Designed miniproteins, single chains, continued (5). Designs and how they scored, part 86

Each design is a single chain, and the fold is of that chain. pLDDT is the mean over its residues in the fold that is shown.

## One batch from the design tools (miniprotein)

Design m18980
Fold by ESMFold2-Fast:
Structure m18980 (fold): chain A 103 residues (1-103)
Amino acid sequence: SELEEKLDEAMKDPTKRRILLYLYHVGRPVSVSELARELNLSRSTVSRHLNELEKLGLVERVDAASVRPPVDPRRTYYDLTPEVKELLKKPKYQPLIEEEFGV
């Protein structure tokens, strides 16, 4: 699919790959602050990459009020789009997930 082609292209960028794989690994919406802390990046760097990934349809902004358990409503949250969550279950992505975050 065109979305899979966009995902594969984004995965060539080390920072975008780490953001996408982190979101898949934790399996929940995450704040910009959490991504910055966990990936050892600035908030501005994370926000820039998330904006680019959102334009590609790979991630989406999530209303803090819809997150469970309840989270800080002053934060901006992101998650993988549902189609990307299904794509990342494919065998070709599992080694990348295991290498980056899997134990």
Scores: mean pLDDT 84

Design m18981
Fold by ESMFold2-Fast:
Structure m18981 (fold): chain A 95 residues (1-95)
Amino acid sequence: SIEDLISQIELSKQMMSHSWFEYQLAGNIGLVSVLRRVAELFPELQPLADEADRIHQELLERMGNAKSVLELRRAVREAGDRLVEIADEVVEKLK
């Protein structure tokens, strides 16, 4: 149901807001996965799912090139912030 999809998006957002790096990264991965599923069910939301996937690919590149734990944490946080904005837009369009 739409309510179940919104619930899954909100859970991923909660994970990304945690102070623990592992929860933030898991939330990022989870959100991208949920948005891909949303786009399969609602093709009009494909552009937002594509943008989220693009942010995730940029994150993977930044993580692979990170020279310190601080750079790694910053990359995940900044990607998370951008993904939360997309998640909020998707939730509003699903309502």
Scores: mean pLDDT 87

Design m18982
Fold by ESMFold2-Fast:
Order: sequence, then structure tokens, then C-alpha cells
Structure m18982 (fold): chain A 97 residues (1-97)
Amino acid sequence: AAAATAAGLANFSAGIAALQNKSYSSAIASYNAAIANLPSSSLDAAKALFNLGIAQLNLQNYSAAIAEFNAAIAKTTSLLIQNLASSNIAAAKANLA
């Protein structure tokens, strides 16, 4: 629905602001709200999952970060997001070893 998408985009923007301010827990909350409200197959949902992975990675929640990056890859045909997510998965796995 258009109203849900608008709410999702607002939460996505809040997530970006929180990431830029290094407020990672707030970013996670905002991106989770964005994902809940965005169309599941949208590029914005894939970007939200990718940024959720980045927030988790910064909190050293490596297993959560890997799960979110895999979810981002599954939701997009964007080679850029797939390549960036794959690189971040490799980095997170190295930190778990």
C-alpha cells in the first residue's frame, strides 16, 4: 500500500541518519521498521537489509550481520548490492574465525 511504503521510506531515511551518527541500535530499529513497511521485493527493502547488516557489523554482531546480508542478496537482482553484501559476509566470517 502507498501509505505503508511512505512509512517504510521515512523509517529508511531515519535509519540512514542513525548510521551516519553511529547510533547503530537506533539504525537497527529504524531499518527493521522500514523492512516491515516496504514491499518485500523492492530495491529499498534490499538496501534496508544491507544497511541493517552494516549496523549489526558495527556492533560486532557478526552472525546477525551475515543473516541480513544474505537476506539482502536474496531480495535483489542488483549486482552492486550482491557484491558488496558478499564482501561484507566474508569480512564478518573472518571475525568469527
Scores: mean pLDDT 84

Design m18983
Fold by ESMFold2-Fast:
Structure m18983 (fold): chain A 85 residues (1-85)
Amino acid sequence: DDELTLAMMQELIAVAGKYDPATAAQMEELVKKALESKDPSLKASLLTSAMLLGVATAIDKGDDKLSAEFNAIVRRFQEERARAA
């Protein structure tokens, strides 16, 4: 669902921005390109790339709090998606 995916990405970008504004800016660009894409496969790939960039940055910084916040956001939206299916 585009609305749930966008809401999740906005929360992930906000959290990433607290720790690494440059990574948050890159995630925003990937999400923007995804929303502009008319190809569902490319859109999904770009959104996945934005999420993986955020996760990789959390791991690289070794910040347990950032990783915990990311995992909590992803889990909550996975549960919402499962309910919507």
Scores: mean pLDDT 76

Design m18984
Fold by ESMFold2-Fast:
Structure m18984 (fold): chain A 55 residues (1-55)
Amino acid sequence: DAQAYHDALTLLAQGASDEEVRRVGGDEALAWAKRQLEKVPAMRDGGHAGARALA
């Protein structure tokens, strides 16, 4: 259970496509992972996120 969510978060953080993330954990894991990444970068100064940051 937590395994799929953790993998989804790791893949998304590394810049994997939504398709790959959904393949691993499905829509719920993808949605959860996006939410986690949104929280983590806001708390980090030198954010990595792997997302498209416009800062």
Scores: mean pLDDT 67

Design m18985
Fold by ESMFold2-Fast:
Structure m18985 (fold): chain A 60 residues (1-60)
Amino acid sequence: SKEIIEEYGKISSEKTDELVAQGVPLEEASRLASKYAIEKMTKKYGKKKVEEALKVREES
C-alpha cells in the first residue's frame, strides 16, 4: 500500500542521513538504511505486507 511505501521512504531517508552524519560513506549508509527500514517495517506490518507493497520479491 501507499502508506507502507511512504513510511519506508521516510525511515530509509532519515537513517541514511543519520549514518552519513556519523561518517558512513553514502553507498554503505544507503544499503544499511534500506535493511534497517525493511526490518522495522516488517516488525510493524509483517513480512508479506511489506514485500507486496515494495515489490521486493517478484513472481517466481
Scores: mean pLDDT 77

Design m18986
Fold by ESMFold2-Fast:
Structure m18986 (fold): chain A 78 residues (1-78)
Amino acid sequence: SVEERLERTIALLEETLQAAKDAGFSDMAERARRGLELAQTARREAAQVPGSAETLADGAERYAEELAKAVEEALAAA
């Protein structure tokens, strides 16, 4: 479900934020905070406009996955 996807996306972003903070990657931590705001907004919008919910969830999920990969690559390079 869209709600389940958004819960996973938020969890991934929270994990990514913590990893970035622990590593001192301030720019990536800021991106993770922005991603959390977007995912939380998508969750609120999904409750009000079901027809747009999947597109918002897909965008938030992609953002989270790309950022998580970037943090993993940065950690491997450090």
Scores: mean pLDDT 83

Design m18987
Fold by ESMFold2-Fast:
Structure m18987 (fold): chain A 65 residues (1-65)
Amino acid sequence: SMEERMERLAEEFRERHKDTVVSVRVEDGVLYVRLKGSTTRVVAAEIDAVGVGIETGPVVTERLE
């Protein structure tokens, strides 16, 4: 499913960027990455296949906690 694939991508992203990533979360088909001092939003689009299309958009959200 889309959610399972997004969770796997989130875990891989956490492993690659352990020193810079505070948290990685998947919500409503969007991958949210929280970095120290900033955030990055990645829009994931699942196409007709076993693969997942990901488009990185520079949407900055403020960290509150």
Scores: mean pLDDT 50

Design m18988
Fold by ESMFold2-Fast:
Structure m18988 (fold): chain A 87 residues (1-87)
Amino acid sequence: SAEEKEKQKIYKELLREALLKVAELLEKAGLKELAELVREVGEKGATDELSERATKVFEENPLSEELLKEIKKIEEEAKKKYEEKLK
């Protein structure tokens, strides 16, 4: 339906915005390769190749508790924006 297409469009736009914010945080933390991968997921969408590479980079570069908390904050803000746009 048209409503389902609009919901998917809003979801994709907010996901891209959230991923760009995560990439900025990762770059500031010196995790440039991981930041670049997150940006690619935001721009191109998640592919099997990008997902496999992201998993490997995360395993080789574990995130600090502070970075995980900031990422969770970005996720929560994106969820709130999604819920508000669906009203």
Scores: mean pLDDT 76

Design m18989
Fold by ESMFold2-Fast:
Structure m18989 (fold): chain A 80 residues (1-80)
Amino acid sequence: SELRRRVEELERALLAGDWLAAGRAFVELAELIDQLIPDQERATALVQQIIDILNKAIMGELSPEEAAREIRRLVEEALA
């Protein structure tokens, strides 16, 4: 699954502490979310939730492992 691949790419970047790679992987994931979710409002809401998780990880409020887990959960629930 292309979706699983892009989520795993973001997770790998987060776990490596590579914020440049994480930003790139996030953009690719957001583009795919827009393609897979026809409702633009729902697609935007999911992308914003992922941004919030990434911001919490950057601020040290979530571990990279917790952020990766929450992003995977949100994406899987939205596209189940």
Scores: mean pLDDT 88

Design m18990
Fold by ESMFold2-Fast:
Structure m18990 (fold): chain A 126 residues (1-126)
Amino acid sequence: APTPTETYNRLIELRAEFLKSDNPLLRLMARTAGRLSRLLFLIGSRAPVDVILEELDRIIELLREAYALSTNPEVRALLQRAIELVRRLKAAIEARDYVSAYDLAVEITRLLVEAAELLLEEQRRA
């Protein structure tokens, strides 16, 4: 499996590529990637619970919007799993379990990278 650093670097590369697109779903995925990058920083720095929960609320809204715009069932399944993990991450943060929260945020990032790579492949075939 790719390391957390490799996953993060791939997220940033995909975000940069998607920001070039006029496709609303790809731009929404780019915004979600930016919020996940901020989330990883906030959890890693042990930011206040309320600050992290606010960022998680923004992320879950973006993931729900991406799910609604996506027609690819594989992408939809990955986004649905990411939403489930955000709920688990909220519980970890409320319990002040920053270690479990960070691991969950890395897993959410891996799911978003996988979904983004599927969308990039679709764009290249169109």
Scores: mean pLDDT 87

Design m18991
Fold by ESMFold2-Fast:
Structure m18991 (fold): chain A 60 residues (1-60)
Amino acid sequence: MDRVERAALAAMARAGDPAVAQAAGDAVKTLLEKDPSASEDELLAAMKAAAEARGVTVEV
């Protein structure tokens, strides 16, 4: 399990909301399609932004 997966699981667990996890996954997929060389930190930032757009704060 990598750092990005841990952040996604943390977001889902804290929200109790699968829509937050789905948004985080979609954000990562979109970023990788646009920039396949995106760093783990950039992927993590995209996941946090997606969660915050749904009113959930994620700390890692």
Scores: mean pLDDT 68

Design m18992
Fold by ESMFold2-Fast:
Structure m18992 (fold): chain A 83 residues (1-83)
Amino acid sequence: ALEEAQKQIEEGQRLIEGSIEELLEAYKDADEATKQGVREWARDTALGKETGLLVPRTPIEKELAEKLKEGGKLLLGGLKKLE
């Protein structure tokens, strides 16, 4: 149903944005170029395009990477149902 697709998209977007916020809090004292790189890495990870520029090394970074992947799957799956 259309409503199910919309809810899935909203859940995916919320999970991605929340994970990016948590990740950026870990990098709050970093320079702007590093913060931009973190945002780009998170976006690529959510879309399944993780290419190794930032390798998650801590448990929290690994957890956030998994949440980004889950959010991306929900978002893209919901969008596919609308098309």
Scores: mean pLDDT 73

Design m18993
Fold by ESMFold2-Fast:
Structure m18993 (fold): chain A 80 residues (1-80)
Amino acid sequence: SEIEEKLDKLLEELKKETDDEKIVELLDEAEELLKQIEDLELVRKYALEFSKLALEKISDVTLATGLVLRFIGIEIDKEL
């Protein structure tokens, strides 16, 4: 899937990025791509990986936690 390839590229780019503003932009792009995936197992896999990177990379704990909750929200919305 082209969406899966884009998500994998975003994961690789996020692992190398050090600028918080750019990290947030990449995570926002990942969030929009995840909303397009109907396969719940893939959504769970990517939501977990992007959540881990948000917590690892974002120095602002409140912002990082907010981003994680948004990824969890996508997973929950897909399950309903």
Scores: mean pLDDT 83

Design m18994
Fold by ESMFold2-Fast:
Structure m18994 (fold): chain A 80 residues (1-80)
Amino acid sequence: NIEEELNEDLLKLKKLRPGLPEEVLQALRQPLLEDYKEYAADLPQDKRFQVLQYVAARVVNEDEPYSRELFLKALEKVLA
């Protein structure tokens, strides 16, 4: 279940990065879940977690807004 796995990965990321703002993670959840279902449903959870880490780093550290383009860039980097 992709939704359950994303919820687990968000908790895991928060434990690894306790300084990440909760509001940002909450805002990412729904659009990221939609993109996972469309583009990453067949990927193993560890690869989806790597995509989440990339996206979160760009949104939080680089102040980049979430977009499908950012998601697809993350997916490309993880699959390379």
Scores: mean pLDDT 85

Design m18995
Fold by ESMFold2-Fast:
Structure m18995 (fold): chain A 70 residues (1-70)
Amino acid sequence: ATYTVTAKEDGTYEFEVIDGKDGKIANKQTVKAKAGETVTFEFKSPSGKTATLKITNKDTGKTTYLPVKN
């Protein structure tokens, strides 16, 4: 699955893929972005089930959850 995220604020963004089978973190990435920058991430669920992409702005503490399909 491919996800495109536009950064709302400058910061260090942490991307975690949580596997839908076990709730385990399958992939973790950190990227620094400026407000208005578009970041694209491509992930596959390790179990083949729907996973969850957790996006955290580490500077503000805000989190967003997106479903990841295969």
Scores: mean pLDDT 72

Design m18996
Fold by ESMFold2-Fast:
Formats: sequence, C-alpha cells, structure tokens
Structure m18996 (fold): chain A 58 residues (1-58)
Amino acid sequence: MTPEELLERQRDIAERQAVADARAFAEGAKKSNPEVGKQIEANLEAGLAARQARRDAA
C-alpha cells in the first residue's frame, strides 16, 4: 500500500463514520424539534447528492 492509498482509505472510513454520525444526529434532532431535524436531514441528503454529482462529472 502506498501512503496515498492508506490516506484515501482512512478518508473513506472517516466519511462513512461522519455520515452515520450526521444521520444519528438528525434523528435525535427530529425527536427534539421535527422541523430542525428534517432540515438537517435534507441538508445531509443534498450534500451527498452534490458529492455524487461531482463524482459523475469527474
């Protein structure tokens, strides 16, 4: 493994963890304030869609 490959794998793992944490946070927020929780969820989905669009354009 090159150092670059190792860093890329660590970034992927960190991103997966961050997405999981963000989804858990959005669910918790929905329990306290459904409107805010839905907004967080929509922002997360929009961010993931934008990332996917960048990958498709590359």
Scores: mean pLDDT 76

Design m18997
Fold by ESMFold2-Fast:
Structure m18997 (fold): chain A 69 residues (1-69)
Amino acid sequence: SLLERIAARELAELRARLAALAAQKGTDVLSREDLSPLLPQSVLDRLPERSTVEEALAAFEAHAREQLA
């Protein structure tokens, strides 16, 4: 569906942005402050103070699925 295609594109773009941020900081573990420009507050509230890129992406994907339900 169109919504699934939009979600897939947003997830891919977010992955690229998170990977770039992790590379800039020299670590794959990011704080909520690091993630705040990239993720909505509802997703940030689900994450611990420090998260891997994969954990941040999983939280965003879960949030997107809930919004589509």
Scores: mean pLDDT 78

Design m18998
Fold by ESMFold2-Fast:
Parts: sequence; structure tokens; C-alpha cells
Structure m18998 (fold): chain A 84 residues (1-84)
Amino acid sequence: SKEAQLEEAVEKLVPVVRAELRELLPDASDAALEAGARVAARILAEAVVFGDKNASSEEVRAIHEGALAAGLAAARALQAAEAA
């Protein structure tokens, strides 16, 4: 099913995005990075499973940048909550 493909894609993308987020937030907890990585991985997985397969390199880059920004926001929100 498409739902199963989406969940498989998320689990494959989480470790890749987590590594990217660690470079951007070196002092963040593993929990904050996991939360951010799952947000970004979900956006990327939805683009892979449901997106236009003929998307340009520029469109793919914009999706990746948007996903990473959303993941960063989620990681920072949890990091701020942990600091309070």
C-alpha cells in the first residue's frame, strides 16, 4: 500500500536527516534531533511516494530545503522545552 511505502521511506530517511540536523545543532539532545528528523523525513517521504516523479533538480532541492527547515524548527522547539 502507499501507506506502507510512506512509513518505509520515513524510516529509511530518518537516520540521514538526523545526521544533517546534528551538523546544524551540535548541542541538541538525541530526542530533539529524532523529533526534527521525523518531521523532515515525513515531508521528504511524502514527496517521494506521492510527488511528481518528473520534478526538476531545483524543485527537489526546494523540497529538501523546506523539509530541513521544518525539521530544524521542531528540533529547536523541543530543545527550548528541555531548557525550560
Scores: mean pLDDT 84

Design m18999
Fold by ESMFold2-Fast:
Structure m18999 (fold): chain A 65 residues (1-65)
Amino acid sequence: MIKTLSAEAENLEEAEKTSEEFAKELEKEGLEITHKGVHKTARDAPGAKTRYIAVAVAADAGVGA
C-alpha cells in the first residue's frame, strides 16, 4: 500500500512542520517514508499569495519480499 498525506500552508516553516508531522504519522502506522517535501506555489497576478504544500508519501516496508 502507498499512502500520501498533503496539506496547504501559509509559510515555509508551517509547511515543513506539517510535512514532518505527516511523516511521523505514517511511520507510526508502520509505513516506510519514500518521500517528504515542501512545494512552493505562486500565481503571477495582482495580490497573488505564495502558498506552500506539505507532502509525505509512504509505502508498506514488507511489500517487496
Scores: mean pLDDT 75

Design m19000
Fold by ESMFold2-Fast:
Structure m19000 (fold): chain A 67 residues (1-67)
Amino acid sequence: SSGPEEAGRGAREAMLAAGASEEEAEKVYRAVSQAPTAEQAERAGMGAYTAALSGDRALLERAIAAG
């Protein structure tokens, strides 16, 4: 299914728009696109996006690691 991959691309673009680095955006894409379910993909993407908007790199790294 392309659902998680599409969600991952959306999350990556949102991260870049929020000022995240290309490396951070790629980590988010990987975490979201590799999620086992669409619900988990959405949760991972929202967590990373919220962390990026806050400008907190440590929080962003933790959100990506948590999946």
Scores: mean pLDDT 71

Design m19001
Fold by ESMFold2-Fast:
Structure m19001 (fold): chain A 84 residues (1-84)
Amino acid sequence: ADELRERASLAFGRAVKAAIEGNYDEALKYVDEAAELYRQAGRPEIADVLRELGREIVKALSEGNKEAADEAMARFDEAVQAAL
């Protein structure tokens, strides 16, 4: 469970990096990987948050929209806190 959570966090970090580098399709694959790993770790609420808000974050980052990325990241952090 803990190892799956660490892998999910790493996958989402890779999604953010890919998005910043302009690799939006690769970023979406890492978001989906992170969501699946959170579901396998018994955290389906976090998996659902990643599908919705994680995709908004990587889209905004890939478009260079820092304001939208910051807003989506804040909403993501709040939703993850609520799911914990």
Scores: mean pLDDT 80

Design m19002
Fold by ESMFold2-Fast:
Structure m19002 (fold): chain A 100 residues (1-100)
Amino acid sequence: SSLPLPSQSEKYAEIEKLLKELEELMEEAKKNKIEATEPEEVEKKVEEFIEEIRKAVEEKDVEKLLELLKEFLKFLIKAVKEKKMSAEEAKEAFERFTKV
């Protein structure tokens, strides 16, 4: 039997879904003018994610990069939903990812 390989297509689909959810949350947060309650703690977690993503990029580990991206997006979504991060801070965090 063939070795069970993780489906890259399924991981990409999950990431697209998370990106869309984050974008929708950012738009709703702008409309409702939700302000962050714990921006400094969230900023530290964002820096930790960016460092791990940078290492995965340097190692050319695509599977690790996709898992880290998924976890990072889930973290941003949760932080915005819990009002620990503003829509603008979430956008800045995501832009830091795109520059890695």
Scores: mean pLDDT 73

Design m19003
Fold by ESMFold2-Fast:
Structure m19003 (fold): chain A 80 residues (1-80)
Amino acid sequence: MPSRREQLFAALDRVVATGSDEDAERLFELWLEASEEDQRALAERILDEQGVTDPARRAALVDGLLDGVARARAEREAEA
């Protein structure tokens, strides 16, 4: 079975290939359920696809994306 990180990358590849809402929802769900390490790996992969190469800017954007994911997760838990 693929690792969670491999599942995240495969889900991202599907979103890029199909553009479907269903694939985007699946990627988001997997992202929220992933470990911080895997969430960071996905964030870095997205920045690679967007051509962001500056290390300091990448670090700041990754931290921002992870803060966003953590907030979304907390909001879902609060909603029960």
Scores: mean pLDDT 79

Design m19004
Fold by ESMFold2-Fast:
Structure m19004 (fold): chain A 86 residues (1-86)
Amino acid sequence: SMEEEREEMKQLLRELTEAGLELFDEALAKAETEEKKELLERMRDAFVEGAEEALKAIEEGKDPREVLKEMMEELRRRFEELKKEN
């Protein structure tokens, strides 16, 4: 059902978010300079913000697949811009 699909997609997004946060935490622990740490922290924040916006959009009844596509595109753009600032 549409409700079951929405719940499954929200759960998968939550699991993806947890996995991503673990990867960021590992990268942050290995960062050699304050500049690298700052970049990674900003990327981590953008990732969390993107995931939260996606969850809200799914709750508002937007198509989960389109929401995930938009989230991926926005995160790619944000990460690219953050890397240019370093």
Scores: mean pLDDT 84

Design m19005
Fold by ESMFold2-Fast:
Structure m19005 (fold): chain A 73 residues (1-73)
Amino acid sequence: EPAALPSEEELEALLARAKEKYGSAERLELTYRLQRLLAAGRYEEALALAERAGADEAVIADARAAVALARAA
């Protein structure tokens, strides 16, 4: 069975579990949403989310690189 990228509802359930277990889901939520957008080929949305949320410079750089590669293809 392919491990399909989860839907938004499934993401919310996973984030709720992480919040309950670790008491902090914000960074995990941001990372997971970014990975989901990148996997879906929504590179511009991933970059915008990373920048708005104040993600690490490395994460923003990776998103920018993905956008550049997608636009160059």
Scores: mean pLDDT 67

Design m19006
Fold by ESMFold2-Fast:
Structure m19006 (fold): chain A 94 residues (1-94)
Amino acid sequence: MAEELREEALRLTGEGIEALKAKNIDEALEHFIEAAKKFAEAGDFDKANQVINEFEKLLNDDEYRKKFGISEEQKEKYLEKLKEAKKEIEEKKK
């Protein structure tokens, strides 16, 4: 059901935030991507895009990115994963 998917997506978003606080960026990325996909499955494409866009914004802010110990090479890899997640979300709209 949509409501159950939204609740799971919110839980995954929270886990992603906790991973960011712990500087576990790879875990944070995986949780945020999974959360965005769950929001999309629930039909909440605004929340799905918001989750992806907020993390993308963090990666594109060099000062903020470096604060989390993310290198330029890691940024590039993470941005590609986010692009694939956005593509999958758009495909779910069909």
Scores: mean pLDDT 80

Design m19007
Fold by ESMFold2-Fast:
Structure m19007 (fold): chain A 64 residues (1-64)
Amino acid sequence: AEVVATARAEPPPGFSESEGRGYAATVAAKKAVDAAAAQGLRPVATEVTHLEGGEATVRVTAEA
């Protein structure tokens, strides 16, 4: 199964632009993993499909 989540997150003060992008990606990944777990699925792979500014979209491949 495939689960997609988008997150917009403002990085904490002192984060670089790259660190801010990583933060948004981490938040999106957690949302996708949590959604897969809520469906009773186990995450197998994670892929960042969109990353711009404070917004990231992550696709998680999950299985029963």
Scores: mean pLDDT 76

Design m19008
Fold by ESMFold2-Fast:
Structure m19008 (fold): chain A 76 residues (1-76)
Amino acid sequence: MKSLEELLEEALKLPAEVGPVALAEVEKAFGRETAERIREEAERLASKLDTPEPPEVVVPRIEAALAQHLAQQAGL
């Protein structure tokens, strides 16, 4: 699994016209269970981050990075 720092860096590196892979795309391609797992992993990783950033900002970034990583591994 990627480090929290790497996940955030990947999410922020995406250009504005090419957004991160959304959980809806993951649900469409891989099913609801996979989308739920990504959400749970993102929340778990965010809870380990000792930072003043609120979870509502950190969690979506981690979700996007995890979804993109899964899409790459699946050849999407």
Scores: mean pLDDT 62

Design m19009
Fold by ESMFold2-Fast:
Structure m19009 (fold): chain A 69 residues (1-69)
Amino acid sequence: EEERRRELEHRLVVLFTAKGILEAAKDFLDALEPHFDPATQARLQAVKAQIDKDIASIDEEMKRLEEEL
C-alpha cells in the first residue's frame, strides 16, 4: 500500500511537471502570436487549442490518481 502510494505520488509529480511545461509553452506562444502574420497566428491558435486539450487530459488523469490515493 505505501509503495503503491509512492508510485501514485511520483506519477502525479510527472503529470504536474508536464502540465507546467504545456502552460509555459502556451504563454510563450501567446507572447509570440502578435509578431506573426494572420495565417501563422491561425496556426498558433490551433496549436494552443491542442495544448488546452492535452492539459485537460492531464487534469483528468491527475484527478483519477488523487482519488486513488
Scores: mean pLDDT 83

Design m19010
Fold by ESMFold2-Fast:
Structure m19010 (fold): chain A 63 residues (1-63)
Amino acid sequence: GLNEAGREAAEAAIAAGGEPEKADGGVSAMSTGNVETGARLLEEAGLDRETAREYAERVKAAS
């Protein structure tokens, strides 16, 4: 399952008006080590670059 940081990232992206599928895909990519792909998907979902990278680092640290 998603760790807490991943859940927060997905919820933030959806709250920003992003597509749930992209938010979930981004968090899933981060949890498997594809941090750059995950951050990009969160940015496409509506998070700014700095926020997306911060969530990516938190998910990576929790892995």
Scores: mean pLDDT 72

Design m19011
Fold by ESMFold2-Fast:
Structure m19011 (fold): chain A 86 residues (1-86)
Amino acid sequence: TEAEIKEIAKEQREIAEELRKKGLLDLAARAEELAEKLEADPASVTPTDAFLQKELAEALREKGLEELAKRQEEIAEKLEELAPVK
């Protein structure tokens, strides 16, 4: 639902803020971009959006940010369920 997508966007913004606090500005910008997309067009979410969020989770895991990577993975999984391939 739109409400669930807005909740995901909020969680995505929280991840971006934590990354910014850690000085990881490139990753923070990527997280912000994903949140902005969900907020702008919640009804237009696609499986590609979920894959982009999963890509960010992998990047976070590569940097050793295990907690943020887990949160990002959970967001990607929720989004994939909300935007299934027909």
Scores: mean pLDDT 78

Design m19012
Fold by ESMFold2-Fast:
Structure m19012 (fold): chain A 79 residues (1-79)
Amino acid sequence: SLAEEAERLAREGRVEEALRLAEELVKQGDTKSARRALQHALEQAYRLRDRAALERALEIAKTAGDESTAEAAEVLLGL
């Protein structure tokens, strides 16, 4: 499934691809699966020191109305 692929890509450190699929999950209304993918993507982006990916994850979380994930991304960005 799209959800399983997004989580797998995030765990593998393929953060940009995982974020693209997370955004698609949000568009489909699958906010729970998007949240799981975003959480793994945030962990990997932070480990990789990828600020652009952290900012992208924040944007997607805000679009999804996922306040908890957005707050986590803001903390990691130093906001």
Scores: mean pLDDT 86

Design m19013
Fold by ESMFold2-Fast:
Structure m19013 (fold): chain A 85 residues (1-85)
Amino acid sequence: EEEEERRLFEEILDRLREVVSTIPDEQQKSQALSLLDQIRDAFLAGDYDAAEQALQQLVDSLDKETQQRVLEVIAEVAERYEAER
């Protein structure tokens, strides 16, 4: 039960890291990676509000192209998670 949720979340983070790694600007990439780390830490601590806030900040900091890819990954995984419930 909880293991399935953790595995799904780790898969999301791995996919988001791949998207973030395509950012050509080193400053933006570093900031995005830091936000992904904050999202992971908050989620593992059960602080979903902090995880959501960090995710919003990540999305807002990205260029339009990368932002769209991140939102696509999140939407895809969220739909699969809701379908399992």
Scores: mean pLDDT 76

Design m19014
Fold by ESMFold2-Fast:
Structure m19014 (fold): chain A 118 residues (1-118)
Amino acid sequence: SEVKKKIEEALEHVKKAHEYLDEAYEKAKDDKEAVKLIEEAKKALAEAADYLLIALEEPSIEDLEKAREALEKAIEYAKEAKKIAEKKSKEAAKLLEKAIEHLEKALEYVEEALELLK
């Protein structure tokens, strides 16, 4: 299934984003404001992953739309975290930028999967 292949590609980018968010968390751990935003980004990312895993078994527009919404939230939290973190840790900000790049790629693959179901 071409749809399932796009969902698998989205999940690979979700996994990479999660790894970069974990690294950013460690570098930002003394910045309470940045840490809170990274935790919110991780929570939204976990929600996106759950919907993508459901959609991988049985592709549906509803589950992919929910995954898209969760990815958009993760991107916004990660962008806010980067703006806060860059004031105290350039390393955390760089890791958050890498996480954002992978989140945006995951979102692109979800959009492609949605177009294939229309």
Scores: mean pLDDT 91

Design m19015
Fold by ESMFold2-Fast:
Structure m19015 (fold): chain A 57 residues (1-57)
Amino acid sequence: SSQAERRIELLKGVLEAFTIMLDWMKSRNPQDQARLDALLAKARARTEEEIQKIRES
């Protein structure tokens, strides 16, 4: 549905914004790169999970 498509696009947009912020944080805190990469991986996994739930609804 168009509503489901819109929600998926919003989730992708939020993940993109989060990626930009984490990249900025990595540039300021190089020692925390591994932790920040782990946070991004967690956010991606959650985003994929939510998209799948929308597609299965």
Scores: mean pLDDT 85

